# Designed miniproteins, single chains: the designs that were tried, part 33

Each design is a single chain, and the fold is of that chain. pLDDT is the mean over its residues in the fold that is shown.

## One batch from the design tools (miniprotein)

Design m1126
Fold by ESMFold2-Fast:
Structure m1126 (fold): chain A 88 residues (1-88)
Amino acid sequence: EELPPEEEVEADMSKLSSEKSRELARRAYEAVRNGDEKEKEEVEEEILRAILIDVYKLPEADAERLIELWKAGADPEELAKLVKELQA
């Protein structure tokens, strides 16, 4: 089963607590509606942080490192590989 990047994020968000998922989804929706590119990036970063910490159970320091790599344009497949290695 092949998930496109946006659908992959949505699938991971479904594993977050319903409260956290609703908060992040609401913020993302408002950022898109307002055309606030900075807020959109911040919401994406918070979604990724929540997935890495709450779903994948990574330490905060490792989650922040992965977020830095993601912001630098790292390939999602490479990020997924690093998550798997950090969980080992």
Scores: mean pLDDT 68

Design m1127
Fold by ESMFold2-Fast:
Structure m1127 (fold): chain A 106 residues (1-106)
Amino acid sequence: SPLEEFEKWLEEGKKVALETYRKTGDVRLALQAGAKVLYDRIEKIKDPELRAIWLEALSLLLSRVGPRLREIEADESLSEEEKLEKAEEVLEEERKRVLEWIKEKL
């Protein structure tokens, strides 16, 4: 289904974002790398209505994840390992939220 395919793209984007964050410590670069994975796949969708839904979903995901990850990055009380663990939790939580939003749009 289109939803199952998008779930796979979200998982791939999450892995790329976390790996970029682990290597760079930069939330902006991590989000840019993860978003690029999804955006490249979304651009290949032939159905303009489905493409619009996925682009809106990506925009919503980034708007929710961005501030939360920047808060983690700015927290000087956290170790680099703790920041990575909290980033993983945020990405998983917001992934589930965007999937529920999409289910209501399809």
Scores: mean pLDDT 86

Design m1128
Fold by ESMFold2-Fast:
Structure m1128 (fold): chain A 94 residues (1-94)
Amino acid sequence: MEEVKKEAKELDELAKSQNPEELLKEAKAELERVKEINLKKIEEGENLEKMKEMAERLKKYLEELLKETENPVAKEILELSIKMIEEILEEIEK
């Protein structure tokens, strides 16, 4: 919790220092790229159990980070990141 609060504050300050429209655009592009890479790995059948464990752990961390984050752009990026992970988890479960 203490560590997550510190990371959320750092994320808020980083988001405030950048152009919000450009930051959001870059984040969306990177999330789509990460999603494509992970979907390809799922199709190849590589280490699905490990991918699921890592994705569930990352989702939990991002959800905790979202609770402590105040900047609206940072919140939107975290929400998009969580949604991407949920889509990856859904594909693994097919």
Scores: mean pLDDT 80

Design m1129
Fold by ESMFold2-Fast:
Formats: structure tokens, C-alpha cells, sequence
Structure m1129 (fold): chain A 71 residues (1-71)
């Protein structure tokens, strides 16, 4: 289940014809499944997002889901 979701997200991230909206939806699905390390790896390795930006995206998701509060 989780492994399949990670592989689907990675395939979409590697596809240059994939719309940004579809890539973002797959990343959101990974974050909803609490696959934070896998989501960060896909963002940094496949989408070439800076690690600090990837961390910020994950933290924003955690805050929005109530799993992390702004201090």
C-alpha cells in the first residue's frame, strides 16, 4: 500500500508531461499517509526542490493537519 503510493508519486514526478497539479496531489497523498521522508526525497531528488523548501512544505502540512503547532 504505502510502497505503491511512493512508486506512483515517483513515476509522476519523473514524467515531464505530468501537470504540476497532479504532482502536487500525489505529494499531498504521501503527506496525508505520513510518508514524510519519502515525500521529501521525491521533492529533492525528482523535482529538484531545495531541502529547506521541502522541509517547509512538510511543516506547513503538519500545522494544517493539527499535528504540529506554530510556536
Amino acid sequence: EKEKLVEEARRIARDPSAPVEEIMEKLKQLLDAELYDEAKRIMTEELRVHPLIADMIIRKHLIEKGKLKIK
Scores: mean pLDDT 76

Design m1130
Fold by ESMFold2-Fast:
Structure m1130 (fold): chain A 99 residues (1-99)
Amino acid sequence: SEKRERLVAEIDRAIEELKKGSPDVVGLIARVLETAGIPNARELAEKIVEIAKKYGLSVIDILRAFRVLVESDDQEEELKRLSKAYPKEIVEIFKEVLK
């Protein structure tokens, strides 16, 4: 899918920019969510950053988990796996971005 390929490319770009120490963490996540078709992308990106801070999670690891989910042949099974490793708030966001 062209949409899937574009979404994976934006996730990979965000991860690489974050590794380089880019200061606009929210803007990078918002662009990923916009590519996924999320209407309130910036607000949701801000929530992701706050949840990551609250639970001591790496934003890069959250983006890597989302990349695996987007490329998964069984997204429902991958969501079950993620629910064992991530707080419910992150899992609910993953469900929203998958529609």
Scores: mean pLDDT 86

Design m1131
Fold by ESMFold2-Fast:
Structure m1131 (fold): chain A 90 residues (1-90)
Amino acid sequence: SPLEELQEIIDEYKKEMNKLMDEAEEKVENKDLEGFKKVVEKMKELIEETKKRIEESKAPEEVKKAELDVLEKDLESLDTYEKAVEKEFE
């Protein structure tokens, strides 16, 4: 069903984002700021690719809008996290 396909997209997003978050934490622990920034770029790309997959899905528009709003907040949280980590390396 379209809702099951959307749920699969969201589940894949959460799984991949968790892996990238673990990689980002490892880069911070190793004091690898350049590596950290590359992981954050991958996270941003994952968010944009997931937005596209949601928009292209056949799920109801109201459900798509709710999930897209979550991704927008994730992107804002990621920007905050990136700036906080960069400040710690100054």
Scores: mean pLDDT 89

Design m1132
Fold by ESMFold2-Fast:
Structure m1132 (fold): chain A 104 residues (1-104)
Amino acid sequence: TELIRKLGGSDEKATKERIERLLEEIIRLLEEAGVAPEVLEEVRRLGEEILRLFEKASEEQREQVGGILRGAVVVMRRLKAAGDAEGAARVALSALRAALALLK
């Protein structure tokens, strides 16, 4: 059954791997955009907190976090293409802080 499958953690593991991939993409985009090292370290710190809290998150919280990070990647790709490293950094930090607020 779908409910037992969700409670069994198989979907949770796949979703966590997807979140890890999105966080890696965010860091890669910022590195390629040439953002300051202090911003990269803050993004890494926030990403580690998100992953820690994600393991105990509800399905609704996981879906919302995934949506926020996917949206951030799309916007950051456009800002990087436009040469807007500061804009990409602001989007990343805002999205990660919003995701943490949803996770508590």
Scores: mean pLDDT 80

Design m1133
Fold by ESMFold2-Fast:
Structure m1133 (fold): chain A 77 residues (1-77)
Amino acid sequence: DEELKEFLGKVLEAARPAESSPDELEAARVALEATLEAAETASEEVREKARATLLESAAAEEDPEIAALAREAAEAL
């Protein structure tokens, strides 16, 4: 549960730039890729919960680029 919260916190921080600027979007991509690498060592249950949360975040996200990034992250898990 704590590991899941920490993992999701990192993913959500990476996927939500404050202003949706091009620089912030690129920073979000880099941070999300680093978080996905860390997730490769996570348990299967943590990955499944992370997928569900990423998909929910993508559905709620107004920025289509960030929403697509969150969906790609969910597929990579």
Scores: mean pLDDT 63

Design m1134
Fold by ESMFold2-Fast:
Structure m1134 (fold): chain A 97 residues (1-97)
Amino acid sequence: MKKEEEEKEKKLIEEVFKYIVANQLNLKEIEELAKELGISTYTLLKKLIDYVIEKVKKQLEEEGYPKEEIEKLAKEFARGLFLSIGVPEELIDKILE
């Protein structure tokens, strides 16, 4: 059961990420989704930002970037992406701490 729940969460996060990248999902839709899932908007945003950072880090590692550069570039990408969909900068910075 735990492994199936983790796989379902991972698939949901990946699906939401696809809508964000397509610029078809904004902060309001994320707030509505968080309510449906019974979690806070902050919790959902943190999961999404963490997912994006991990995905970008893996890609940069495969491309041969230095570890210090990977972390900075992944965080900068996540920040730009979530700013583009209307997430406040202060909230993004708090999650990236």
Scores: mean pLDDT 77

Design m1135
Fold by ESMFold2-Fast:
Structure m1135 (fold): chain A 75 residues (1-75)
Amino acid sequence: TKEKIEKAAETGREAGIKAYEEALKKGLSEDDALVIAQRAAGEAVKKTGDEEGLSKEDTQIAAVRAVNGVLEYAE
């Protein structure tokens, strides 16, 4: 269970960071890029969590970790 949470969190973090970088390259503001990145991270976590059979609670834990990872990257 912990390994699946970490996998979902890491997948979400990577998706969010990629979305953030792509948004900035398109000329969006940092604030707009962060909104897009957080959405991408959450969507990737939900998809991975559903595929791995994570509970709603574990998927939410993974989503929080993924979003925090995106925010730390954007510093």
Scores: mean pLDDT 85

Design m1136
Fold by ESMFold2-Fast:
Structure m1136 (fold): chain A 70 residues (1-70)
Amino acid sequence: EKVEELEKKFQELARAVSEGDKETALRYLDEMEKLGADPELIEEARRHLENGDYSRALKFALEAVEKAKE
């Protein structure tokens, strides 16, 4: 299911962020976008991640998952 795949990618993203692996985290955001996550929310997450604001990056990525559930 599309939502289940997005939740799985979000968990992988959160792990990469917790490990400080910014490059891998950016890759997972790209994969979430390919799975149909809201491009605007993914762009916000990517911007915050690139600026080192990991908390905001995860918040926007989570909002993309939650929007896909609705």
Scores: mean pLDDT 84

Design m1137
Fold by ESMFold2-Fast:
Structure m1137 (fold): chain A 99 residues (1-99)
Amino acid sequence: SKEEILKMRLELHRNEALREALKDPNLTVTEFAQKLAEVYNLDADLLLELIKNETGVKNPDTTNAGIALSLYVAVNSEKYPTPDYLIADLILKTKRGEL
């Protein structure tokens, strides 16, 4: 739900480990999924599949995560005003085991 996304978004801004894990601006989509999954104890493979399905990224091992997420959010701003809303939604979907 929108309320759950807002709550997770607030948790993202308070998570010191996430800030440290994502400090590299050159992370690939695959590396981004692995680091996010490590911080939140998520299934990294499922998270990566969800990112690919949501963003349409075909080559996650060579695609820059920051660029891919920012471009997707820029054209989907009605659902995701900023990338942190997308990241929050992806975490929640991964926790539920839903594609």
Scores: mean pLDDT 83

Design m1138
Fold by ESMFold2-Fast:
Structure m1138 (fold): chain A 91 residues (1-91)
Amino acid sequence: MVEEVKKKIEEEIRKFMEEAAQIIRENSDPEQVRQEIEQLKKKTEEEIQKLISTVKDKKDQEELREYAKNQLKLAESMIEAMMRMREWVLR
């Protein structure tokens, strides 16, 4: 069901944000942080794609892709803000 898949997408996004925050806290090299977060994002996108593929209805898949895209954009903007704050503190 669409609602169950949305909840699973939210869980994947939450894990992505928690792991990204951990990378930012533990690593002082901005270049390594960005590289690790890019790899983490790729893994998160692959897991979300797998979740969406479990839905049989094409219209529901499209809705879920748009939802996931919007959730990922929000998460990315928050992660970018965390990285900027970390860089500012380390200066």
Scores: mean pLDDT 83

Design m1139
Fold by ESMFold2-Fast:
Structure m1139 (fold): chain A 70 residues (1-70)
Amino acid sequence: MEEAEKKLKEKLGATDEEIEAFKELYRKALEGDPVAYAALSIMKTEFFLKGEKAGISREEVQEWLDAILS
């Protein structure tokens, strides 16, 4: 969702390129690409680490990630 993308950019410092890459990797992972599954897991961890540095809970970051994939 547009609101979740804004929060990722404004609060975590995520780039539009990172958000689009995450969406593309999620799509490829759903298609059964094992490399995309691995890359998606790494990107999720990176978003959680950015959230931790910004004082944002893992639960909130997960909600934003789920929202951009819906």
Scores: mean pLDDT 81

Design m1140
Fold by ESMFold2-Fast:
Structure m1140 (fold): chain A 81 residues (1-81)
Amino acid sequence: SINEAKELAQKALEYAAKGDLEKAKKLIEQAQSLLSKISEEKAEEFREKALKAVEYIAKGDYDKAAEEAAEAQNILGELEE
């Protein structure tokens, strides 16, 4: 479900902030897998934005991380419509 994907995305960002990038990426892949049942195209867009957010958190670029995370959340919102 979209709510489950949102929970996984939130946990991914939390793990990225703690420095566990492998766990963060695994959670994003799980969220993408759930979303692909609704829209493969939107699931891939979500994955790209969520992974960029994780990468920016790892680099300490929190402004860009927030921007990419917001784009990922917007994609989740589109799938709820």
Scores: mean pLDDT 84

Design m1141
Fold by ESMFold2-Fast:
Structure m1141 (fold): chain A 70 residues (1-70)
Amino acid sequence: MSHRERILELARKNGASEEEIKEIDELMDKLTPAQQEAIVRAAEANGLTVEQIKSMLKVALRAQAEAVPA
């Protein structure tokens, strides 16, 4: 199972709506495989809520954008 599939399954188990699942799927698609792995590990280890998962994904995307050299 991919990191993307694992996070979506965790979100479903935590009661995520289909709209929230689509949002998480879109955010995950924009991340590197290493970022996806880190978020999945943190979410599984800490039992993160759907809102916490979405927050982590948005933070990871911001960090990725800031890492691009000018």
Scores: mean pLDDT 78

Design m1142
Fold by ESMFold2-Fast:
Structure m1142 (fold): chain A 84 residues (1-84)
Amino acid sequence: MTREQLDAEVLDAMVRMVESVLKITESNLPSVPPEIKEIQEEILELTRQRAAAIRAGDQQRAEELTRRLRELLEKEDELLEELR
């Protein structure tokens, strides 16, 4: 249904955004601050865990992981803004 389609679209958009940022980061690897790389790696891991929880039907875990992902994305944006 529409709710599941929306959740899938949001997840896909998040994964693509993180992958795009990682590819840009990899192009400039020697200059990337370790703190940003660590956050990006954690975002990827939590995104994987959230996808697994959704597939398993564990709504409670999926919601918890979504909140953590949102927090990490906010921290990533904040760090990237500080570097500008």
Scores: mean pLDDT 70

Design m1143
Fold by ESMFold2-Fast:
Structure m1143 (fold): chain A 79 residues (1-79)
Amino acid sequence: SGIEELNKVIKEVSDILKKAREEAQKLYKEGKFDEAQKVIDEATRKVAELLIEKFGKEEAVNIARFLMLPDIAEEAEKL
């Protein structure tokens, strides 16, 4: 069902963002602030692209907004 697909994608989004936050935190502790920001930016783009691939651009923006992920909604609007 569409709900099952949405739940699978939400889990994948959560896993991507968690991994990116953990990696960025390690880089921040090492003083590698630009590399940490790049990790976050790449994860944001990857999540936006994933949502667009699965649901289309309009629905991707709406889903990101409902999940309270404004940076991902902005990235999806730009793609």
Scores: mean pLDDT 86

Design m1144
Fold by ESMFold2-Fast:
Structure m1144 (fold): chain A 81 residues (1-81)
Amino acid sequence: SARELIEEAEKLAEEAGNPTVVRLAREALELMEKKASKFELEELLGLAGIVRGIARIAGDELAEKAADLLAEAIKLIIKEL
């Protein structure tokens, strides 16, 4: 489920020591709970993609995986709108 993917992304981001992905995961949970607009979700998806790219360049495999799981969760939420 989207919630399980977000919770796993937050755990991996905390292990990676990446506060940006931790904040994005928490924001995704808040947007999911408040039934946020497609626009807000698409903005968060864009940010997750940027952070994924940065993590990949840095060789931070845990942060990259966390950002990937977060992006997958956000896509699922958008699809259910």
Scores: mean pLDDT 85

Design m1145
Fold by ESMFold2-Fast:
Structure m1145 (fold): chain A 80 residues (1-80)
Amino acid sequence: SLKETIEKKLQELKEKYPESSEIFDRIADEALKVLEEDPNNWEAVAQAVARILESTPSMTPEQRSDVVMALDEIRVAAAS
């Protein structure tokens, strides 16, 4: 399911970057909240996540890139 795919991908990020675990939990929660209202509203997911990343100066460029890539992989999986 979409929820399981999101939880799995964000869990992989938490294992790779345990110092940012709380931020990845927040990203997962916001993505799930948006998609519960409209499962096709990936633009709103991207906007919500971008706002979290912009407000989190401790997040490295590499971690930010991995978040964007994970969300794209989740979106592609949801579309198939």
Scores: mean pLDDT 82

Design m1146
Fold by ESMFold2-Fast:
Structure m1146 (fold): chain A 101 residues (1-101)
Amino acid sequence: DLRELAREVERLAQEVIDLAQKLEPVGPSASKKAIEYAQKAIRLAKEALKTEDEEKQKELIKKAAEYVVKGAMELLKVAPKELIPRLIGIILRAIGIELDV
């Protein structure tokens, strides 16, 4: 269900924003970039939920997932060891969505 994939991407993007806010004191530049990428992902996921064209919906979900990966990758540059598994989990789930659409 493409609608469920779009909601999953939105959820992953919100997780990136949460982690970015937590990491702002140690990596303000990486945090800002991660939030910008995650906000782009949320906009694309919301557009996917409003489209009636299945192929357009798939393309929007794929692009949104790509932005989630970019956001999480920015945070990996500044993440303490304890948060690396969580960020890798977000990246792997987002890549899975890109491959599923």
Scores: mean pLDDT 91

Design m1147
Fold by ESMFold2-Fast:
Structure m1147 (fold): chain A 85 residues (1-85)
Amino acid sequence: DDEMIAALEAVIAELPAVRAEVRAAFAAGRVDLVRQALAQVEGAIAQTRQILAQAAPGSALQEAAQRLLAALEELRAELEALLAE
């Protein structure tokens, strides 16, 4: 599904902006927003895993979902590190 692949690629492209916004919120003392962002990222990981489970092996959809999952897991680790400070 070209539309689904485009949607996943669009989310990947948005992640740097989300990262910057969460860093700004943390700097402003909005630790509550960082926790909310972490919960949202965990939800997105769960949804991406569902897409990946349904994607045909070797498909473009599987590759896009794997890239998004890796990017979300990286963001999750960064948010967890911020909360550990």
Scores: mean pLDDT 86

Design m1148
Fold by ESMFold2-Fast:
Structure m1148 (fold): chain A 83 residues (1-83)
Amino acid sequence: MKEKEEQIKKLQEELARIDKELQEALDKGDWKRAAELAEEGARVLEELAELYKDDPEKQKQYQEAAEHARQLAERAAALAAAA
């Protein structure tokens, strides 16, 4: 239980870092980096969903956020390939 709380905090901090770097990449038009960061974000969100298995509402929110992050990664990758 204590380890789970520490893991959640670490993943939330990592997610905040990814969000900032993703916004910077998108602002610069760095689609390749944006795709990589969105994929990292999806992975972190999936890990958070697993840690919230005892809270179905939060688990679902993180699963939906991970799906949106994967869609963003696909779109950014397509833009990078077109450049």
Scores: mean pLDDT 84

Design m1149
Fold by ESMFold2-Fast:
Structure m1149 (fold): chain A 82 residues (1-82)
Amino acid sequence: MTTKQIIAAGGYALYLEEVKKISLEEAIELASKKFGVSKEDVERARYILKTELSEEQIKEIGKLAEKGDTEGALKLFKEGLK
């Protein structure tokens, strides 16, 4: 399991909750399955993204994660921390 998969999973969970209006539990399940990361790691990444990034940045990371672009998601996360 890599950092890019963990960040993409967290962003995907937030995207499912905020854009697709899926419940927190279901969003975490779907993100965990999509990226092969534990539910605990999805919850941790979700928390980090929500505390460190704006809603707009989270939405863009979520779109990349939906497409499976884990490298792009990680790059946007790193840029958002500047």
Scores: mean pLDDT 83

Design m1150
Fold by ESMFold2-Fast:
Structure m1150 (fold): chain A 108 residues (1-108)
Amino acid sequence: MIDEITEEAIKELEKKDPREVASRFLDKLAEYFEKQGATEVAKALREASERVRKAQTFDEIVEALGDAARAINEAALKGEISPETAQRVADALRKLVEKIKEIEKKKQ
């Protein structure tokens, strides 16, 4: 479930590089949606994961996650996923962004 992937990512953020955690989170979500046949959603999540891996700053990680949320909402509007599923992914991305911002404040 999306919630389980999100909970694991939030826990890993306390121990690991936020860039590695965020990219892995996006890859796991992409795999989940690909198995469901949601290929456009999976593609958008993988593209966001690649952007996170190349990120030089926390702001770039946050921006990539925000772009992923927008792409998920667009996929829901096109009928690839339900609005309920899109909302769950948006909530997951928001929780991850909030935790990343908290970690940034502790380091700077």
Scores: mean pLDDT 81

Design m1151
Fold by ESMFold2-Fast:
Parts: structure tokens; C-alpha cells; sequence
Structure m1151 (fold): chain A 86 residues (1-86)
């Protein structure tokens, strides 16, 4: 089981990887439909990784970890929406 500090470190890495993936989608895809599909896949993969981290976290830290994970998903979703508008 992950401590709060270990969970936060893993969440920070997931956020960075997800943001990098969103920027890669922006650079690789010119077609709006393909870009939207790729961004949806990044969001689904990111959610799966974050859900796993929450599940592995010690009971006392689960709520804080879940709130951090929700914040990361919202940040990645907003970045993806910005990329779709460009």
C-alpha cells in the first residue's frame, strides 16, 4: 500500500506523462477527428492510472489522494480542450 507521499509522487508523474501525451497529440495529428479520439484515449488511460493509485493508497490517505487525482484529471481535460480549439 502507498503512503500519502508515495501516492502524491506517483500522481505527479501521471500528470506530467498525461500532459506530455496531450502535447504529442497536438503535434502528431492534424485531423480534428483523430485528435479528438487520441485525446479521449489519453484521458481514459490517465483515469485508469489514477484510479489504481487511489486503490493502492493506505486508508487514511485515500480521500486526499482521490481529491488530488480528480484535480489532475480536470487539468488534463482542460489542456485537451484547449488543444482541440487550436
Amino acid sequence: MLSLQQAQEKIDKVEQAAKDAVLDVKNEYSDPFEKEVALQMVLEMTKGELDRIVQETVPDAKQATQEAAKSVLENVKKLGEKVLKE
Scores: mean pLDDT 85

Design m1152
Fold by ESMFold2-Fast:
Structure m1152 (fold): chain A 64 residues (1-64)
Amino acid sequence: MSDDEINRLLTGVAIYVQQGDLARARAMAERLGRATGADPEEVLALVQAGRGREAAELALRRKR
């Protein structure tokens, strides 16, 4: 998965979190986790805390 695709999925997680749609936010985080090996719940928690940059770094680190 490209870095651009990872950023698009992270943007989707952030949008759904802002809308309060945690089910769709989780689904996007799970797609990211399947592609990169990142923990979907950790990614979701970081985005919910406003730590989206750290969530991106986690996803990119797991992808290498």
Scores: mean pLDDT 75

Design m1153
Fold by ESMFold2-Fast:
Structure m1153 (fold): chain A 62 residues (1-62)
Amino acid sequence: MEEQRRERLLEEHARKLAEATISGLRDNGLTPPPLEELVARIREALRRDEQLTGHRVEDITN
């Protein structure tokens, strides 16, 4: 149950971050990578961060 919920949140968050990143890159005249590739990379980064930090990135940045 918790793993399924976590995967959904990671996918949604990664998608939003990927879209924001692509928009930012375009606004700065940079060529963004394909959306699917960027989403996959962000999801992997979020998974790694969750495993290392326990459960919240905010606890490290604060």
Scores: mean pLDDT 69

Design m1154
Fold by ESMFold2-Fast:
Structure m1154 (fold): chain A 70 residues (1-70)
Amino acid sequence: MSEEERKEFAERLKKALLALGAPEELAEKIAEAVRNGDLESALKYLEKLKDVIPRSTLLAMKRELKRALS
């Protein structure tokens, strides 16, 4: 994935997380990790949202992150 593609993905993901009720600080941390290609940090911060976003959505986002950043 290119730097440009990671930036676009990060922005879409942040917008989706905010729409689902995620705190802006955590949504930005996830977006930053995605922009940097840091899968481990992205998954760590996403896991902190397990009580905020639906489990099915969380699992879908984890799969998307692994496919995008692996």
Scores: mean pLDDT 81

Design m1155
Fold by ESMFold2-Fast:
Structure m1155 (fold): chain A 112 residues (1-112)
Amino acid sequence: SSLLLDPSLARGTPKKNFLAGLDALKKKNFDEATQHFGLAAVGGLVVQEFNLRDLAIAALSAIDKDSKSFTFFLKRAVRRGASVSDLLELADALKAAGYEEFADEVLRLIDA
């Protein structure tokens, strides 16, 4: 939507949408999680929070069971300075949703 293209309206919303997506994912509400991660990815691109954008796309890829895209965007998010806190929250949400292999991949990158 046009609202997602306004940087002033998107400012601070990528993180809020990412966290809302993680909460929905923990509850196994995949449709709500997908909507929030989509908003986080678009907002992250608009406000140049590329690490949050890449984490949101990684989360979307996990829901889609696209392991190649998950690994690519997760590793790029880490290289772009994704926080240990955001990575731990992503791993926790993935594990709660039954995506244990994706959660383990996140935890291995934190320990590296």
Scores: mean pLDDT 83

Design m1156
Fold by ESMFold2-Fast:
Structure m1156 (fold): chain A 57 residues (1-57)
Amino acid sequence: DLDEMIRQGQAESKQAAKLAAEKAGVPESSVTRVRAVGDSYQVTFSNGSVLTIAAAD
């Protein structure tokens, strides 16, 4: 079901944002964008920095 795929992707994106914020030492509110790129997530911060979080498999 398309809706379940969307919810799953949103949950993974939120987790990637949280991990990236913790790694960068900034609050989660500093995360402006999370984008899936292949097997990884690119997390963009309010200061323009980008961190790549590998999807663990």
Scores: mean pLDDT 73

Design m1157
Fold by ESMFold2-Fast:
Structure m1157 (fold): chain A 74 residues (1-74)
Amino acid sequence: TTVRVTLRLVGTRDRETGRVDVEVRAAPEDAELANRAIGDHWEEVAAAVRATADEVRRSGAERLERTVTLDVDV
């Protein structure tokens, strides 16, 4: 059975260092499925993380969100 999981990517930039961090978040009820989705689709997740970080660096925004929807076999 295939279930869709939505991940939120939250990119933040430190004002002093310019360091960019990206957090991958899911709804608490989807935490187990989110971990599986990240493992199964690591290339897609890594690409989305890089794209989010690049957008934060380019825009100079302090915070930026993206969403990724992934299919997981359960």
Scores: mean pLDDT 81

Design m1158
Fold by ESMFold2-Fast:
Structure m1158 (fold): chain A 87 residues (1-87)
Amino acid sequence: LEVLEELIKLLEEAIEAIKNGDKEKFKELMSRIHELLKSNPDLPENARLAMLVFEALAAYEAGDEEKALELLKEAIRLVEEQKRRLE
């Protein structure tokens, strides 16, 4: 539960970093999300979350900020669904 809440927080901060044009902050947050997923391999949908986060980073680096935002919002929805199932 605590890990899922931290993941949502980091994903929301990553979205705000994109909106604010803070590329350095965005990359830092993506790295922290990656380490959080790597440290919690037993998280439900871990592989799917990692894929969404990787695709969001790739989209952002390609200049597709809209696609990156879409993918991060999808990751948040997936994490919220997992949190709801653990309630």
Scores: mean pLDDT 82

Design m1159
Fold by ESMFold2-Fast:
Structure m1159 (fold): chain A 82 residues (1-82)
Amino acid sequence: SQKEQLREQMAQLSQQAHQYLKEAYEYAKLNEEKALEYISLAEQYVDQALALARQVGPEEAAQAEQMRKGVEEGIKMIKELI
């Protein structure tokens, strides 16, 4: 029950981080300030998801670390467009 609630919260935070990353990509060549704001939001939500994953267990923490790596790679590519 408690672990399932944490997993649901982690999934929601992960989905929101990816949505912010998508918004950052869409604004990269149109509005630098907005693109950087969405990058900051994506980083914040990924960090929150990782913190929750560490409370659930090592397998979930490892999955969240891979997600963080993917988001960081996406941010790097988006920054090259700005």
Scores: mean pLDDT 87

